# Ledger of designs, part 11: designed miniproteins, single chains, continued (2)

Each design is a single chain, and the fold is of that chain. pLDDT is the mean over its residues in the fold that is shown.

## One batch from the design tools (miniprotein)

Design m4349
Fold by ESMFold2-Fast:
Structure m4349 (fold): chain A 100 residues (1-100)
Amino acid sequence: SNIQQSQQFLDLGNRLLDQQRYDDSISHFNLSIQFDPNNSRAWNNLGRSHLLLQRYDDSISWFDRSLQLDPNNRGAWINRSTSHLRLGRFDDAQRLRDRV
């Protein structure tokens, strides 16, 4: 199924992320999302890959998408807060942390 294919690409992307192969992980998370755009974990891990590449504004956009699908994703709130802190947006970072 599309959901199973999404999970397979998510798993492959996670392995690439663990290997610090960030651009390759992004490609696999994008494939995961193409098969299942409701896969909140794929959006969160896309955000994490961008965060690790210091692409903070992009990471925030992807964490926002993850949180629209799963607002109880504590990890996504924390990572989004981290991205705001890296951009010097301390008020936005504090507000987002306080929601979890």
Scores: mean pLDDT 87

Design m4350
Fold by ESMFold2-Fast:
Structure m4350 (fold): chain A 101 residues (1-101)
Amino acid sequence: LEKDREELIKLTEKTADILFDAGDATKDGVVSGVLYISASVLRTIIPSIKKLDKKKLKEEAKSTSELAKKAADLLEKEGLTEYAKKLREQAKKLEDLAKKI
């Protein structure tokens, strides 16, 4: 369980970093705002991940995966295909982690 928790923290941090970088890269202020807020929310939950039970850890991994997929769809519409690809890779890793937990 501890290794799964550490992995979730790392994937959550990486997803937040990609969202923040994508926010800087987008030309649409509304899209940028959504990406920055999403990154901030993920960064805010990181300390709480250390206290989650097995069931909630799995739910959090799945939730973050879904967030990453939705952000990737948004970025593809904006033409930021490389950021979308990175977020889909994070989403898959988070989904695979949720299945292991």
Scores: mean pLDDT 85

Design m4351
Fold by ESMFold2-Fast:
Structure m4351 (fold): chain A 95 residues (1-95)
Amino acid sequence: SIDDLLQQANLSLQVVNHSWFFYQLAGNIGLVSVLKEIAKKDPSLEPLAKEAERIYKELLERMSKAKSVLELRQAVREAGERLKKIVKEAMEKLK
C-alpha cells in the first residue's frame, strides 16, 4: 500500500539523516585534530588551532542544549562552515 511505502521512505530518510549527521560530525572532529597536530609542529598556526577547538567546544554545548533535530543540524552545519574557513586560512599560511 501507499502507507507502507511512506513508512519505508520515512525510515530510510531517518537513516540517511543520521548518516549525514555522523559524517558531518566526524569531519569536524577530523579537521580540529589535523589542525592541532600541525600546530604542534608549526607554532604560528596555534591561534587557528585554538579557534577551531573553541568552535568545536561551542558545537558540543549547542548540541547538548538542542531541543530538536533541526537545531542539531543547524549547529553542525554552522560549525562545519566556520571550521572550513579556518582550514582554508591555515592552508594559505602554509604556502
Scores: mean pLDDT 72

Design m4352
Fold by ESMFold2-Fast:
Structure m4352 (fold): chain A 61 residues (1-61)
Amino acid sequence: SDRDRLLASAETLAAVLAPYDAAGAAALRKELEQLAGTQPPEEVRRAMDARFAELMRRAGG
């Protein structure tokens, strides 16, 4: 489903980000899993985009 595909993408993004911000990556995965259970897929994607942008900003180099 679209939700399952978004969760798979979130897992991949969290794995890529973990070496730079392990706590942020874990929080992202947990939040998106919770949102996927209660929100429509477009809201999950929107939350993922926002969290990814924040993690990229915090991760730096």
Scores: mean pLDDT 71

Design m4353
Fold by ESMFold2-Fast:
Structure m4353 (fold): chain A 96 residues (1-96)
Amino acid sequence: MLTLYDPEGNEIPTMKITVKDKNGNVLYSLDGKEEKDYVGYVTEKGFGIQKKVGDEKEPLFKFITDKPVKKLVAGESYKGKLLVNGKETDVTVDVS
């Protein structure tokens, strides 16, 4: 399962995350098979999810919500920015 952490460092129950572009094309799908490659956090300034590459390397992929969220809710969608290799893209993240 994808492991997420709240602002206090507590684990949030894991769920499937799907990242889509403005046309609905799936760019990334994160679920229980890829949990070791992805960690995320929820803050008062939004929600972020990151792919880690090796020990203490910069995240290869980062997503930040456009609006603050207190927690992720299954069945909800969140708009935000996806940063990959220095390029920023408008995306929607579906939580299930």
Scores: mean pLDDT 64

Design m4354
Fold by ESMFold2-Fast:
Structure m4354 (fold): chain A 92 residues (1-92)
Amino acid sequence: SDVEELEKKLKEISEILADNSPESLKKAAEMIEEMLKRREELKPALKELIRREAAKEGIELSDEEAEELVERLFERMEGLRKKIKEYLEKEE
């Protein structure tokens, strides 16, 4: 359930980002911030999602490798949130 909800939310963020309007970017940044606030709660579900996606490509990930990929994902999400905020501040 948590894995499926997370996959759906990530897809929604991707679709919103594809629109690239200031309103869509603000919504995406808010969704990313909410996920970052729930980082520790979402980590097990993200690890499982990453393992499932890797398995579709024939890649077997260890728990340690999945953990590292999840940490890198959160770092990228934080970076994206900051870039969106900077962009929106310049468009004012």
Scores: mean pLDDT 79

Design m4355
Fold by ESMFold2-Fast:
Structure m4355 (fold): chain A 59 residues (1-59)
Amino acid sequence: MSEEFQLTVDGRNFLVSISEENGKYKVSVLDAETGASASGVFDTKEEALAWAKEAAKKM
């Protein structure tokens, strides 16, 4: 299963992609303006989503 959505944090636009791999959740965050990206793997979808929001704030 994979899910993609746009996230806006502090006036900046990010593309977030979440995919399920063997019971874990891989998340990727891409800054639409700079092309900077970050990714991680988490045990739950909730942890992946929370991390994506925090990663966006730090980019």
Scores: mean pLDDT 80

Design m4356
Fold by ESMFold2-Fast:
Order: sequence, then structure tokens, then C-alpha cells
Structure m4356 (fold): chain A 99 residues (1-99)
Amino acid sequence: MREKAREAAALNVAINLGDKEIWEEIRKLAEKIVDKSITDPSQRHAAIIGVELRILTDPPDTREARELGERAVEIVEKSSEEVQEEVEKLEEFLLKLEK
């Protein structure tokens, strides 16, 4: 399976488990990405939402996004086998969407 799909799947599962820290870090990463590219305040809110969705489906190939994805994978790997199975199912689903 592709590393990015697994990281995205792990991020989705971590937030669904109620991990507020991962959710807050996703938001902070989205804000950093948007603030580098978008100078118009009226577009900022919609752009942040769009980048958050991108991080959860096809995360950008940046150091910050990869580090966040790797942290989510570690959280999932320390969880129950049932949680790991849900990550594998979501990873497979995300890979099918890329086709």
C-alpha cells in the first residue's frame, strides 16, 4: 500500500477515536499551508477547509504533513487490532479513489 494513503487513513481513524491533539495539528498544518499561498482573508476560511480535507485524503508531500501522518500511524499501531483493521480498510478505499 502507498505510504500517503496509510498516513491519511491513520489520521482519519485517530480523529474518529477522539484524538483532539491530532485534529488540532491538522488544523494548524492547514492554516500554515493556506497562509503561505492565500493573502485574501475572504478566501482563507474556505481554503483551510479544503486543505484539511486534502490532508485527510491525499496529504501534501511536506515534512510537517509526513511527521503528522507518522504520528497518527504510531497511535493506531499502539491501538487494538480492530483499529488497525479499520485503518487497512480505509487505506484500501483511499487507494481505489486515486484511480
Scores: mean pLDDT 74

Design m4357
Fold by ESMFold2-Fast:
Structure m4357 (fold): chain A 64 residues (1-64)
Amino acid sequence: MSPEESVIIYLVIGQLDLAKNYIEQNRAELNLAFVRDEAIAALKKIGREDLAEEAQQFFNQLLS
C-alpha cells in the first residue's frame, strides 16, 4: 500500500489522529495535495461530509 493510500484510509475510517501521526512521520514521501483531494472526494462520495469538513480544516492548517 502506498503512503498516500494509508493516509486516505485513516481519514476515510475517521482516524484523524492516526492520519496526523502518519503524515508527521512520512511527510517527505507524501503528495499532501493529492491526499487532501482524494480523501475529501472519497468522504463526500460515502456521505461523510462531517469528516470531509474536518479533513479540509486539517489540510488547510497543514498546507498554510
Scores: mean pLDDT 81

Design m4358
Fold by ESMFold2-Fast:
Structure m4358 (fold): chain A 58 residues (1-58)
Amino acid sequence: GEDEEIRKLVKNVALKRGYTEEQAEAIADDAIAAGGTLEDVIEGLKLGGEEELAEEAL
């Protein structure tokens, strides 16, 4: 579902930025709990220069 796609995308970004697997999972869970949408995450990644990861989520 969308939550699983958000978790995967956020976790991949966190890992790429040097967070551990455990930290990346916590960040992804926090993003989902905050009520973020996949669209919001994709837009944030484009603005942050992580366009390739945003494209993989589409």
Scores: mean pLDDT 71

Design m4359
Fold by ESMFold2-Fast:
Structure m4359 (fold): chain A 92 residues (1-92)
Amino acid sequence: SKEEEIEELFKKLDDPNTEVRIKAVDELISRISELTEEQILEFFEKVARDPSLEVRRHFLKKFSFVKNIPEFILNNPEKYGPLILRVFILAS
């Protein structure tokens, strides 16, 4: 099921292999419209805390090309803005 696929992608965000985490980030961003608000917060927090600069850079690059960002992200800059900014700062 797609719920099981998303759960597996979240598990891959904790993988010790950086390339596995990058692929999970890529797939989760491509499926961002399928995620709940809680899942999006968890996703952003995991990326912001990822020790790899490459994972965070990949997230920002991929996220910048998302055309259909869920409205609850755009309408809640107080909630999501700091997380996105943290990913940006730590990727610099």
Scores: mean pLDDT 77

Design m4360
Fold by ESMFold2-Fast:
Formats: sequence, structure tokens, C-alpha cells
Structure m4360 (fold): chain A 57 residues (1-57)
Amino acid sequence: MKEITLTKTFTGLKSIEEAVAAAKAALAEAQSLGEVKDVTIETKGDTLTVTTVVALP
């Protein structure tokens, strides 16, 4: 598969600062694997879901 989809879910977030840090960590991990083609960030209550589409080399 030339592209992969990574989904990371963070729960128990208490602040915008925590949510931003979690999203940045998820993006950094995706970028280490290949070229990031798309990013979807969803928030629901105290839960943050980051879905990243990565093109593998």
C-alpha cells in the first residue's frame, strides 16, 4: 500500500494546551514515516482524534 492512514486517540484532555501538544506529537510521528497528505483533527468532549494520511516512500 502506497499510503497509510494513522489514527491516534487522546482522552482525558483538560486544556487547549494539552490538545495542541497531543496533535503536534501525532503529526511529528506521521511525518517521520513519510509525506503527510491529509490531516483530520476531531474533538468531542475531552477526546481528541487525529487521523493522518501518509504517503510512504
Scores: mean pLDDT 79

Design m4361
Fold by ESMFold2-Fast:
Structure m4361 (fold): chain A 74 residues (1-74)
Amino acid sequence: SVVEKLVELGLSPADARRLAAALSPEEQRYLLETGELTLSSSRLRQLLSEESFRRLVEHEIELGIRQLEAAVRK
């Protein structure tokens, strides 16, 4: 479900339900098909709690850092 995909991205179940309700049918379909959000950072900031937005940003930063670490440890 859309809620399950959002929880996988680091959102709490409560924030995942709230964001899922705010998504358009097109955005819901894209998330289910790709596992990715089409929302801009500005819209995410307005729809999510500060805590959930911070967790999403931290997840993206951590993923980026791990990719860089893998590249430099060759």
Scores: mean pLDDT 70

Design m4362
Fold by ESMFold2-Fast:
Structure m4362 (fold): chain A 74 residues (1-74)
Amino acid sequence: SMEERRRFILNGARSDLERFRADPRVPAELVQRIEELVKKLEEMYKNNAPDEEIDKVVEEYGRVLDEARALLAA
């Protein structure tokens, strides 16, 4: 269901945030950007925002996540 998909995405984002916060290789600026995006996703899900708007934020989250992952792979 759409609700299960949203919960899955949000739980994944929260898990990623915890991992990046614990890793000193990830700059505080990137951690802050991820925290802001997670908070935005939580608010959008709570307010039942349109899927198109949520998908844009998920896409932005994916880009920031790729930046953080690249630092951990270097």
Scores: mean pLDDT 82

Design m4363
Fold by ESMFold2-Fast:
Structure m4363 (fold): chain A 94 residues (1-94)
Amino acid sequence: AMSMEEVEAALEAVVAEFRARAEAIVADTSLSPQEKIAALEAEARRAVREILLLHDRGVREHPELSDRLAALATAALEEIGRIEREAIARIQAQ
């Protein structure tokens, strides 16, 4: 079973990995803007799936902390959306 601290750290790790992948995609000179956006959207979908799976597991293992887990997952999902929108804007400005 994951501790609550391990679930929180795992959610933070998903966001950090997505941020790093988004930066790599924005910087990739071998990709067209359309290919960059498609790659970024695919990575965002992966990050969202991982967050939802971590939330489901966290709620199953710690049902008494469901409100806190929902808040952490929501914050992680909002941050993924923010990173994606900022990366798209940077690609479109190239």
Scores: mean pLDDT 91

Design m4364
Fold by ESMFold2-Fast:
Structure m4364 (fold): chain A 60 residues (1-60)
Amino acid sequence: AACGDSDINNAVNQVLTASKNGQIDLALENAQKALSLATKCNAETTLQKAGDVISKELSS
């Protein structure tokens, strides 16, 4: 994977798991981590995909 992609995907999975368990604070922390990693690595496509996945899972 490119810079940060595996870490971003791991953080996204943690957001989904925490959200399903009702751990909103943990979900928010991992979402911020994913966004930070995507920004730091200039992975705009990965950032967009991570946001889309989170939005779909949290918005129904």
Scores: mean pLDDT 71

Design m4365
Fold by ESMFold2-Fast:
Structure m4365 (fold): chain A 94 residues (1-94)
Amino acid sequence: MEEEERIKEEVNKELLEAMKKGLELTPLRKAAAAGDEEALRKLAEYLGIEIDPSLSQQELQLKIAEAMFKEGVELNLEALKRLGREVDNEELPE
């Protein structure tokens, strides 16, 4: 289990770095929402969304918003669970 925990911690660090980059990309998200084509393409590439010529600009914006929302929610839930466990472990019942 210790070796598996080390691997999971390394993966979690990469996920946290990806989340930090996502937060740093907030201006790009705003520009993409405003219809900036370059910002849309950069965000789609960052999130791994396929830019298909069959997709309308509105559909692409929606997919980017959904992907960002989904990743943000999942990462926030994971962070909250981790923080909750650490607080509970440090708070010994008196």
Scores: mean pLDDT 59

Design m4366
Fold by ESMFold2-Fast:
Structure m4366 (fold): chain A 97 residues (1-97)
Amino acid sequence: MEVKIEAPETVKAGEDLTVTATVSGASRPVTIKVKAYLEGTGYLVGEDSATVAPGGTATLTIKNLIAGNTYIIEVEAFDAETGELVASDKKKVKVEA
């Protein structure tokens, strides 16, 4: 199965980053986790999660991002019953003042 991330390339400081994740090829419910890491350091700054039905889309939110930073947004999809990692994807987001 695959997870596809949709997120803006840039956000304003003080605004919430909305990440849309769509899982394809799933036959069972999937738990989607989003994590935001500061680029270059790997420091985890925020996370969110949602469980979706097969073929579902999750809307996930990361808050309190800091102007001038670039974040790696990592989305991991887990089988909701077993907890096994089944798909992942990453995207970069820049925060503007």
Scores: mean pLDDT 83

Design m4367
Fold by ESMFold2-Fast:
Structure m4367 (fold): chain A 95 residues (1-95)
Amino acid sequence: GERAVEEIRELIRETLRRLREAVEALDRERFEEILAETEERLRALADEHIADLTPEQLAELLELLREFQREVARLLEELYRRLGLPVPEIVPLAE
């Protein structure tokens, strides 16, 4: 339950740090690799713990994921802008 939400929060924080470093390095390949690794890890954590979450913890997790996706979209836009590439359309998670 609570530990799983905190573990996901920490993963998100570390991922955002790594993504910012990739933006500063103008490294699109690394940015994409970090996102793929994070998606796999988030899926594994969700599969392991989602059944044990209270409705309140599930709501907190969904809000964390929505905030993460918004921040990823911002970093992706900045990266593509700096590279002079067209910004891809970011579709938020369906509510």
Scores: mean pLDDT 80

Design m4368
Fold by ESMFold2-Fast:
Structure m4368 (fold): chain A 56 residues (1-56)
Amino acid sequence: LEELKEAIEILEDPESLEAHEIVALLNMQRAIDGQDPFASAEEAREYLEEQIKKLE
């Protein structure tokens, strides 16, 4: 939960190196799962927000 919250905060600044690294890691996982990569940091952030809602 804490890692997902921190990732969302980092993704609020999509131009940061840290945001690029998080998107890259998520896109690697999506490729492994046979899913299309996120088109933007904003999409990755929305995805993580939905994950937090599920986990609580």
Scores: mean pLDDT 75

Design m4369
Fold by ESMFold2-Fast:
Structure m4369 (fold): chain A 81 residues (1-81)
Amino acid sequence: SKEDLRRELATLRALLEHELRLAREQGWLSPELVAEAERVIADARAVLDDPNATEAQLRAAIERVRAALERIGRAVREHKA
């Protein structure tokens, strides 16, 4: 359902915001990756704030947030290893 997708997107966006903040504080992210992640967060917020957002738009936003999380996670792992 759209409600399930909205809940998933909201949860993933909050996780991305948290992971971005922590990794940024450690200096583990390039300025380009920070800017990209901030854009993904802003876009996800815009989709969530739109009551007419389609299921396809919600799924696309979820995929973009997941991709950003994977990129941040990779950068974090490279610095911890």
Scores: mean pLDDT 88

Design m4370
Fold by ESMFold2-Fast:
Structure m4370 (fold): chain A 83 residues (1-83)
Amino acid sequence: LEEQIERLEAAVAAALAALEPLRDHPLAQEAIAKLEEEAPKTIAYLRKLREQGIELSAEEQEGLDRLIEELERLPERLLEYLK
């Protein structure tokens, strides 16, 4: 879980960095704002699970990995939508 929290934090930072060149576009601004609001909530929830010693199941870990992959693909998908 701790490793997954670290990966999620890295993915969020990478997504924000990738969206930075597009920051003047309204859709990019909306994506950045949403990510900045939702990412801390998700990270806080995962940190709470870690503090309680709750381990994610294999299926939950796969779900989190898919979320991280979606975040990494967010700038690419946004560019496709803008075209």
Scores: mean pLDDT 73

Design m4371
Fold by ESMFold2-Fast:
Parts: sequence; C-alpha cells; structure tokens
Structure m4371 (fold): chain A 77 residues (1-77)
Amino acid sequence: MDEVAEALLQKYGEQVREQLQRALEAIRQGKYDEGNKIVKETLDFLVQAAKEEFGLDDAKAEEVASRVINRLVEELL
C-alpha cells in the first residue's frame, strides 16, 4: 500500500502537484466549485492509475489516491 503511494508520487507527483496547485489557486480566489472539480478529477485519475497499473481494488485504490493527494496538499500548504 505505502509502496504503491510512493510509486504513484514518483511517476505522477509532478503532474498531480500542478493540478493541486491550480485547485488551491482557484480556492484562494473564492472559486470553490472549480477547485473542488480539479481535486475530484485528480483523485479519479489516481484511483484509475492505481487500479490499472498496480491491480488494486476500488477501496485500496481510493485509499492510496487519497494518501497521495493529502501528502501533496500538505507540501503545498
């Protein structure tokens, strides 16, 4: 599980960081709907990547994707 999160961070971390930075900028400007949409799309992308590339089920893929998002959000705050 942690190894999959680290692999996703290594492979997609830059892309995800850029998406989350755009989401945070939208939220800072009061565009909460836009920011939330970007976060959801980024989460959905990571869930799909975890399922397709690492063979995780839906529950584990969601857990791993959420951990990746949380770590990058903490880095950007």
Scores: mean pLDDT 82

Design m4372
Fold by ESMFold2-Fast:
Structure m4372 (fold): chain A 58 residues (1-58)
Amino acid sequence: HMTAEQIVSAARVTRNAGVAPEDAARALAKESGISLEDARRVVENPDISVEEVARLKA
């Protein structure tokens, strides 16, 4: 499973690479185990903190 830091980093990398937000969210949910809804929140909110992502994993 990905750490909260890895989840934030992966969302940033996919955004910078021009991956569609929906595709990035689906991949992130699959690899991290967080819900698709939460993965969308991470992908769409570039200002999301590592602490917020850690709470989504709990």
Scores: mean pLDDT 81

Design m4373
Fold by ESMFold2-Fast:
Structure m4373 (fold): chain A 108 residues (1-108)
Amino acid sequence: ERIPELVEQLSDPDPRVRQEAAYELGKLAAESEEAARRIIEEGGVPKLVKLLSDPVLPVRTAAAYALGALAATLPEEVLPIIEKEGGLELLEKASELVKEAFYYAYNK
């Protein structure tokens, strides 16, 4: 219900807003296939791929987490968009960051 607003916040000038929006979108995508589809429809994946190159490390980590959650939920829809946006060279780094983020999230 806040998905369009969260997707717009991925382009916010405040890095804390970008980080929180990316993290929240990742959580929603991990919890709901419908939410993941809505994020794709609202153009969230291209914006998250751009955030993988954000100057602020916590923003990049949140974007990697969100892309990992989206790719885990809807791989056939998400992976072609990452490829189209030139994110292939970032995919390995995103996977590594997502693995660490999921490990610490689930193992405290």
Scores: mean pLDDT 78

Design m4374
Fold by ESMFold2-Fast:
Structure m4374 (fold): chain A 78 residues (1-78)
Amino acid sequence: MFEEGKKAFEKGDYKEAAELFREASRKGNVEATVNLAEALYKLGDYEEAKKYALEAIRSGDPKARARAIEILTEIALK
């Protein structure tokens, strides 16, 4: 699921990537939650991207938090 999501994202298949990352995120993968937010941002779904970026920040993981803040900053500049 997570690895398949990364492959889809690399190919530009952001809809498929978002679906695969959403499943991994539901299983507790915080890195997948951040990747889901990024895939949603690429799709132009800024409200959903913001929602999952905030969830990643609340996880307490420093790497996920830093990346999620970058996504939120990009959304705020639109």
Scores: mean pLDDT 82

Design m4375
Fold by ESMFold2-Fast:
Structure m4375 (fold): chain A 90 residues (1-90)
Amino acid sequence: KEIFELIKEAVLLAKKNTEENKKKAEELIKRIEEKLRELGLSEEQRKVMMAAIKAAVEEKSVEDYLDIKGEELRKRLEEALKKIEEEEKK
């Protein structure tokens, strides 16, 4: 789906480790955030998803961006992902 393709592209661009690709990854991250808002995700769901995306792009832990951990973090990510899939089917 569109959101997952943008996330994949941002991660791949960041791994190329050039200034041009870093700028493109930042632009994609902004587009992802805008699309999550357009899909009607809650502020909490967007925060969790953006933390996961930034962690993947920067090769860091999601826990470095959020005050939630372990099973609670996983559950919130699954809820956000399910919401994205449901809204993108429309």
Scores: mean pLDDT 74

Design m4376
Fold by ESMFold2-Fast:
Structure m4376 (fold): chain A 68 residues (1-68)
Amino acid sequence: TAAAVAAAARVLRERGGLSEEAAREAATKLVDAIRQGRGKEAAEELSREYGVSGEVLNRAGVAGVIAD
């Protein structure tokens, strides 16, 4: 949902240091992957692509799930 993406993007901006655009893109990919059961795989890929720690990506995923 839009709420899940917004919640995940906020964590990626505040804790991951991503720009608003990069955080929204990464959050969309993460939330979609979690819905498909690929959350761990996506977190590893996004960590490499955006330079964000796995811990921050895990927090973003949890925030997205709670907001959904």
Scores: mean pLDDT 81

Design m4377
Fold by ESMFold2-Fast:
Structure m4377 (fold): chain A 69 residues (1-69)
Amino acid sequence: GEARREQYVAALMEKLGLSREEAERLLDELESQGVDLASLTTDQVVAMVAERLGRSLVPTEEGVREVLA
């Protein structure tokens, strides 16, 4: 539902530093590829998006700092 999608968008913005528009676009792309987002946890969705973007993430006291591989 809409509330669960909003939770994914918020997590992508927080963990990956994405804009709302980028987060929503990436979620739409995953759904178009046959990914059932409703069956996934928020952490699994974040991990899938990070892998798709080819990002390496380093934890910090301020959150997660992106490190380009």
Scores: mean pLDDT 71

Design m4378
Fold by ESMFold2-Fast:
Parts: C-alpha cells; structure tokens; sequence
Structure m4378 (fold): chain A 108 residues (1-108)
C-alpha cells in the first residue's frame, strides 16, 4: 500500500496525540501519528502523520492547511517517503525556512 507522510505545524501545545489522531481520522486512515515533544513530554506544536493513501493525505492537506485549530493556524506539508534524505521541509514558516515550504503548502 502506498503511504503518505505529512508534517503538521502550528498545533496547540495542549493538543494530545490522541486528539490529533481523532481529528485526522475524519479525512482517512491514520497509520501513525507522532506529536513532537520536548524532553519533559510537552508538545512542541508539530506532528508527523502517516496516512494509508496519498488521496487521504491530500484531503487532509486541503481541509486542514491554514485552518485555525486550538487558536493556532495549522500548516500541513507533504513529505517525501524518506524525509531525512533530501533535506526535507523541516518546519518551513516556523523556522523561516521557506525554500521549499510554498511548493508543499499549496494544492498545486
């Protein structure tokens, strides 16, 4: 089965992995959700999400990218199958790394 990997940023710090999973399951089958946490277990406002198909991931991008959730604007970016290999888009706008962010944020 093809899987599609997404990076989500702009999450509320009080959002749990379970809450994020439930929200994402509205758009498709969620294989994996990893909320980025600091060493104390506090959310850093980002998560890595894997959907069972590319269509489900595209649906999530279109529905959630730019949406206000928990008082913050969400940024949803598709990642390549091995994101660490070609200097994937880490956290585009949040870190000011915009070289690739506009290409992944837009529904183009």
Amino acid sequence: MPVSLLLITGLSRDMTEEELREELEKYGEVVEVDVEKDRNGNSRGSALVRFASEEEAERAIKALNGKIFGGKKLHVMPLPANPSREEWLEIGEELGRLFQAPLYETPL
Scores: mean pLDDT 65

Design m4379
Fold by ESMFold2-Fast:
Structure m4379 (fold): chain A 68 residues (1-68)
Amino acid sequence: SLDDQIAQAKDLATQAVRLAGQREGLSDAQTQAAIDAVTAELEAQVAADPSSVPGIIATFQQMLALLS
Protein backbone atom coordinates (compact mmCIF):
# COMPACT_ATOMS: atom_id res chain seq x y z
CA SER A 1 0.00 0.00 0.00
CA LEU A 2 1.03 3.65 -0.29
CA ASP A 3 1.14 3.90 3.53
CA ASP A 4 3.55 0.92 3.63
CA GLN A 5 5.79 2.58 1.01
CA ILE A 6 5.75 5.87 2.96
CA ALA A 7 6.70 3.95 6.14
CA GLN A 8 9.56 2.27 4.21
CA ALA A 9 10.76 5.66 2.89
CA LYS A 10 10.75 7.13 6.42
CA ASP A 11 12.64 4.12 7.82
CA LEU A 12 15.30 4.34 5.08
CA ALA A 13 15.60 8.12 5.54
CA THR A 14 16.02 7.69 9.32
CA GLN A 15 18.76 5.06 8.80
CA ALA A 16 20.60 7.19 6.22
CA VAL A 17 20.48 10.40 8.31
CA ARG A 18 21.58 8.50 11.45
CA LEU A 19 24.61 6.99 9.66
CA ALA A 20 25.51 10.34 8.07
CA GLY A 21 25.18 12.05 11.47
CA GLN A 22 27.49 9.47 13.07
CA ARG A 23 30.09 10.02 10.30
CA GLU A 24 29.86 13.83 10.77
CA GLY A 25 30.25 13.48 14.57
CA LEU A 26 26.83 14.98 15.35
CA SER A 27 25.38 14.71 18.86
CA ASP A 28 22.27 12.58 19.48
CA ALA A 29 20.20 15.78 19.69
CA GLN A 30 21.61 17.13 16.40
CA THR A 31 21.03 13.76 14.68
CA GLN A 32 17.42 13.63 15.94
CA ALA A 33 16.83 17.22 14.72
CA ALA A 34 18.19 16.23 11.28
CA ILE A 35 15.94 13.12 11.20
CA ASP A 36 12.91 15.27 12.16
CA ALA A 37 13.75 17.84 9.43
CA VAL A 38 14.24 15.19 6.70
CA THR A 39 11.04 13.38 7.77
CA ALA A 40 9.06 16.66 7.60
CA GLU A 41 10.44 17.39 4.10
CA LEU A 42 9.62 13.82 2.99
CA GLU A 43 6.04 14.14 4.33
CA ALA A 44 5.60 17.50 2.52
CA GLN A 45 6.94 16.03 -0.76
CA VAL A 46 4.66 12.96 -0.52
CA ALA A 47 1.63 15.17 0.28
CA ALA A 48 2.38 17.29 -2.83
CA ASP A 49 3.14 14.28 -5.09
CA PRO A 50 2.45 10.70 -3.85
CA SER A 51 4.04 9.36 -7.08
CA SER A 52 7.44 10.56 -5.72
CA VAL A 53 7.53 7.77 -3.07
CA PRO A 54 9.34 5.08 -5.19
CA GLY A 55 11.96 7.70 -6.17
CA ILE A 56 12.46 8.70 -2.52
CA ILE A 57 12.90 5.01 -1.55
CA ALA A 58 15.47 4.51 -4.36
CA THR A 59 17.37 7.67 -3.32
CA PHE A 60 17.71 6.62 0.34
CA GLN A 61 18.56 3.02 -0.62
CA GLN A 62 21.41 4.39 -2.78
CA MET A 63 22.49 6.74 0.03
CA LEU A 64 22.57 3.84 2.54
CA ALA A 65 24.63 1.72 0.11
CA LEU A 66 27.17 4.57 -0.19
CA LEU A 67 27.26 5.11 3.61
CA SER A 68 27.63 1.39 4.42
Scores: mean pLDDT 87

Design m4380
Fold by ESMFold2-Fast:
Structure m4380 (fold): chain A 113 residues (1-113)
Amino acid sequence: SEKDRILELLEEIRKKLEEAAKKSKDEEIKELLEAVSKRLDEIIEMMKKGELSAEEAKEELSVLVTLLLKALDYFLKTSKDEEDKEIVKKLVKEIKALVEKYLPDMEVPEVDV
């Protein structure tokens, strides 16, 4: 179903954010990734309870992904930590690939990775 497909996408993005947060040394990036991961978990739980439709979850995800990718782009342009930049570049590529696979019509901000 559409709902199951969107739930799978949200779970996959959440896992990638948690993995990146654990590997990151920068506290601001770690806090950002943990905050977005927590919000995705809330959306997943609301969908499972029938409190949020698949369409509403897609709209929420679109806003979150847009804001996240803009914040990660800013980090890539301003950070001097090569290891954290590599973690963030990989995360951006993985998020873009997941969005393209599950929501090919969703517009995603351009991030140079």
Scores: mean pLDDT 87

Design m4381
Fold by ESMFold2-Fast:
Structure m4381 (fold): chain A 78 residues (1-78)
Amino acid sequence: SIRDFLLELAKKLEKDPSDRSEIEVQLAVAKEVLENPEKIEEFEEELKKLEPELSPRAYEALKEGLELGKAWLRAFGL
C-alpha cells in the first residue's frame, strides 16, 4: 500500500538520518510517482494523514520527493 511504502521510507531515513538517505528517499518517492501518475492524489492524502506520525525530517523528505515526481511529470508530459 502507499501508506506502507511511505512508512518504510520514513523508517529507512530514521535508521540513517543522513543527507544521502534523505536524497535516496526523495528519489524513491519521485520514481514511484513517475511510475504511477494516477496515484498522485492518493499519495498526497496518505502523506497528509501520516504527517503527525512522522518526524519533520521524514515528512519533508517524502513531501519533496512527491513534489519532484510531480515536477518531472509536468516537465516531460509523462
Scores: mean pLDDT 84

Design m4382
Fold by ESMFold2-Fast:
Structure m4382 (fold): chain A 55 residues (1-55)
Amino acid sequence: SAAEELQKYLLEKYKEGMSIDEIEEFLAKAIDEIEKNKIYDKEEADKYLLEKLKK
């Protein structure tokens, strides 16, 4: 599921050296964008977050 992929990806980034603070800051900004774009479904929101994390 998108939620499982998101969790796995975040864990990988943390292990690669991204700090938890950086991850939290990224997530907070992405959630604001999700709300502005009226993403209705949790699965769509998780996919949006995953796409944003692929820097």
Scores: mean pLDDT 72

Design m4383
Fold by ESMFold2-Fast:
Structure m4383 (fold): chain A 69 residues (1-69)
Amino acid sequence: MSQEEIDAEVQDALAEIVVAVSFLDKSLTPEQRLADAEALLDRYLAKGVITPEAAERARQWARERYEKL
C-alpha cells in the first residue's frame, strides 16, 4: 500500500471511531450523541485531521445510527 492509501484508511478509521464513541455514551440523549459526533467530525475536519470525504461518510453513518435509536 502507498502512503496515500494508508493515510486515507487511517482518516476513515478515525472518523468511524469518533462516531462510534459518541454513540456508546448512553448518558446522552440520541440527539446529543448525534450532535456530539457531528461537532467532533467538524472539529477534526477544520483542523485538517480528516478528509471531507471521510467526514461525509461518517456523518451519513452517524445519521443512520441516530435513526435506529
Scores: mean pLDDT 73

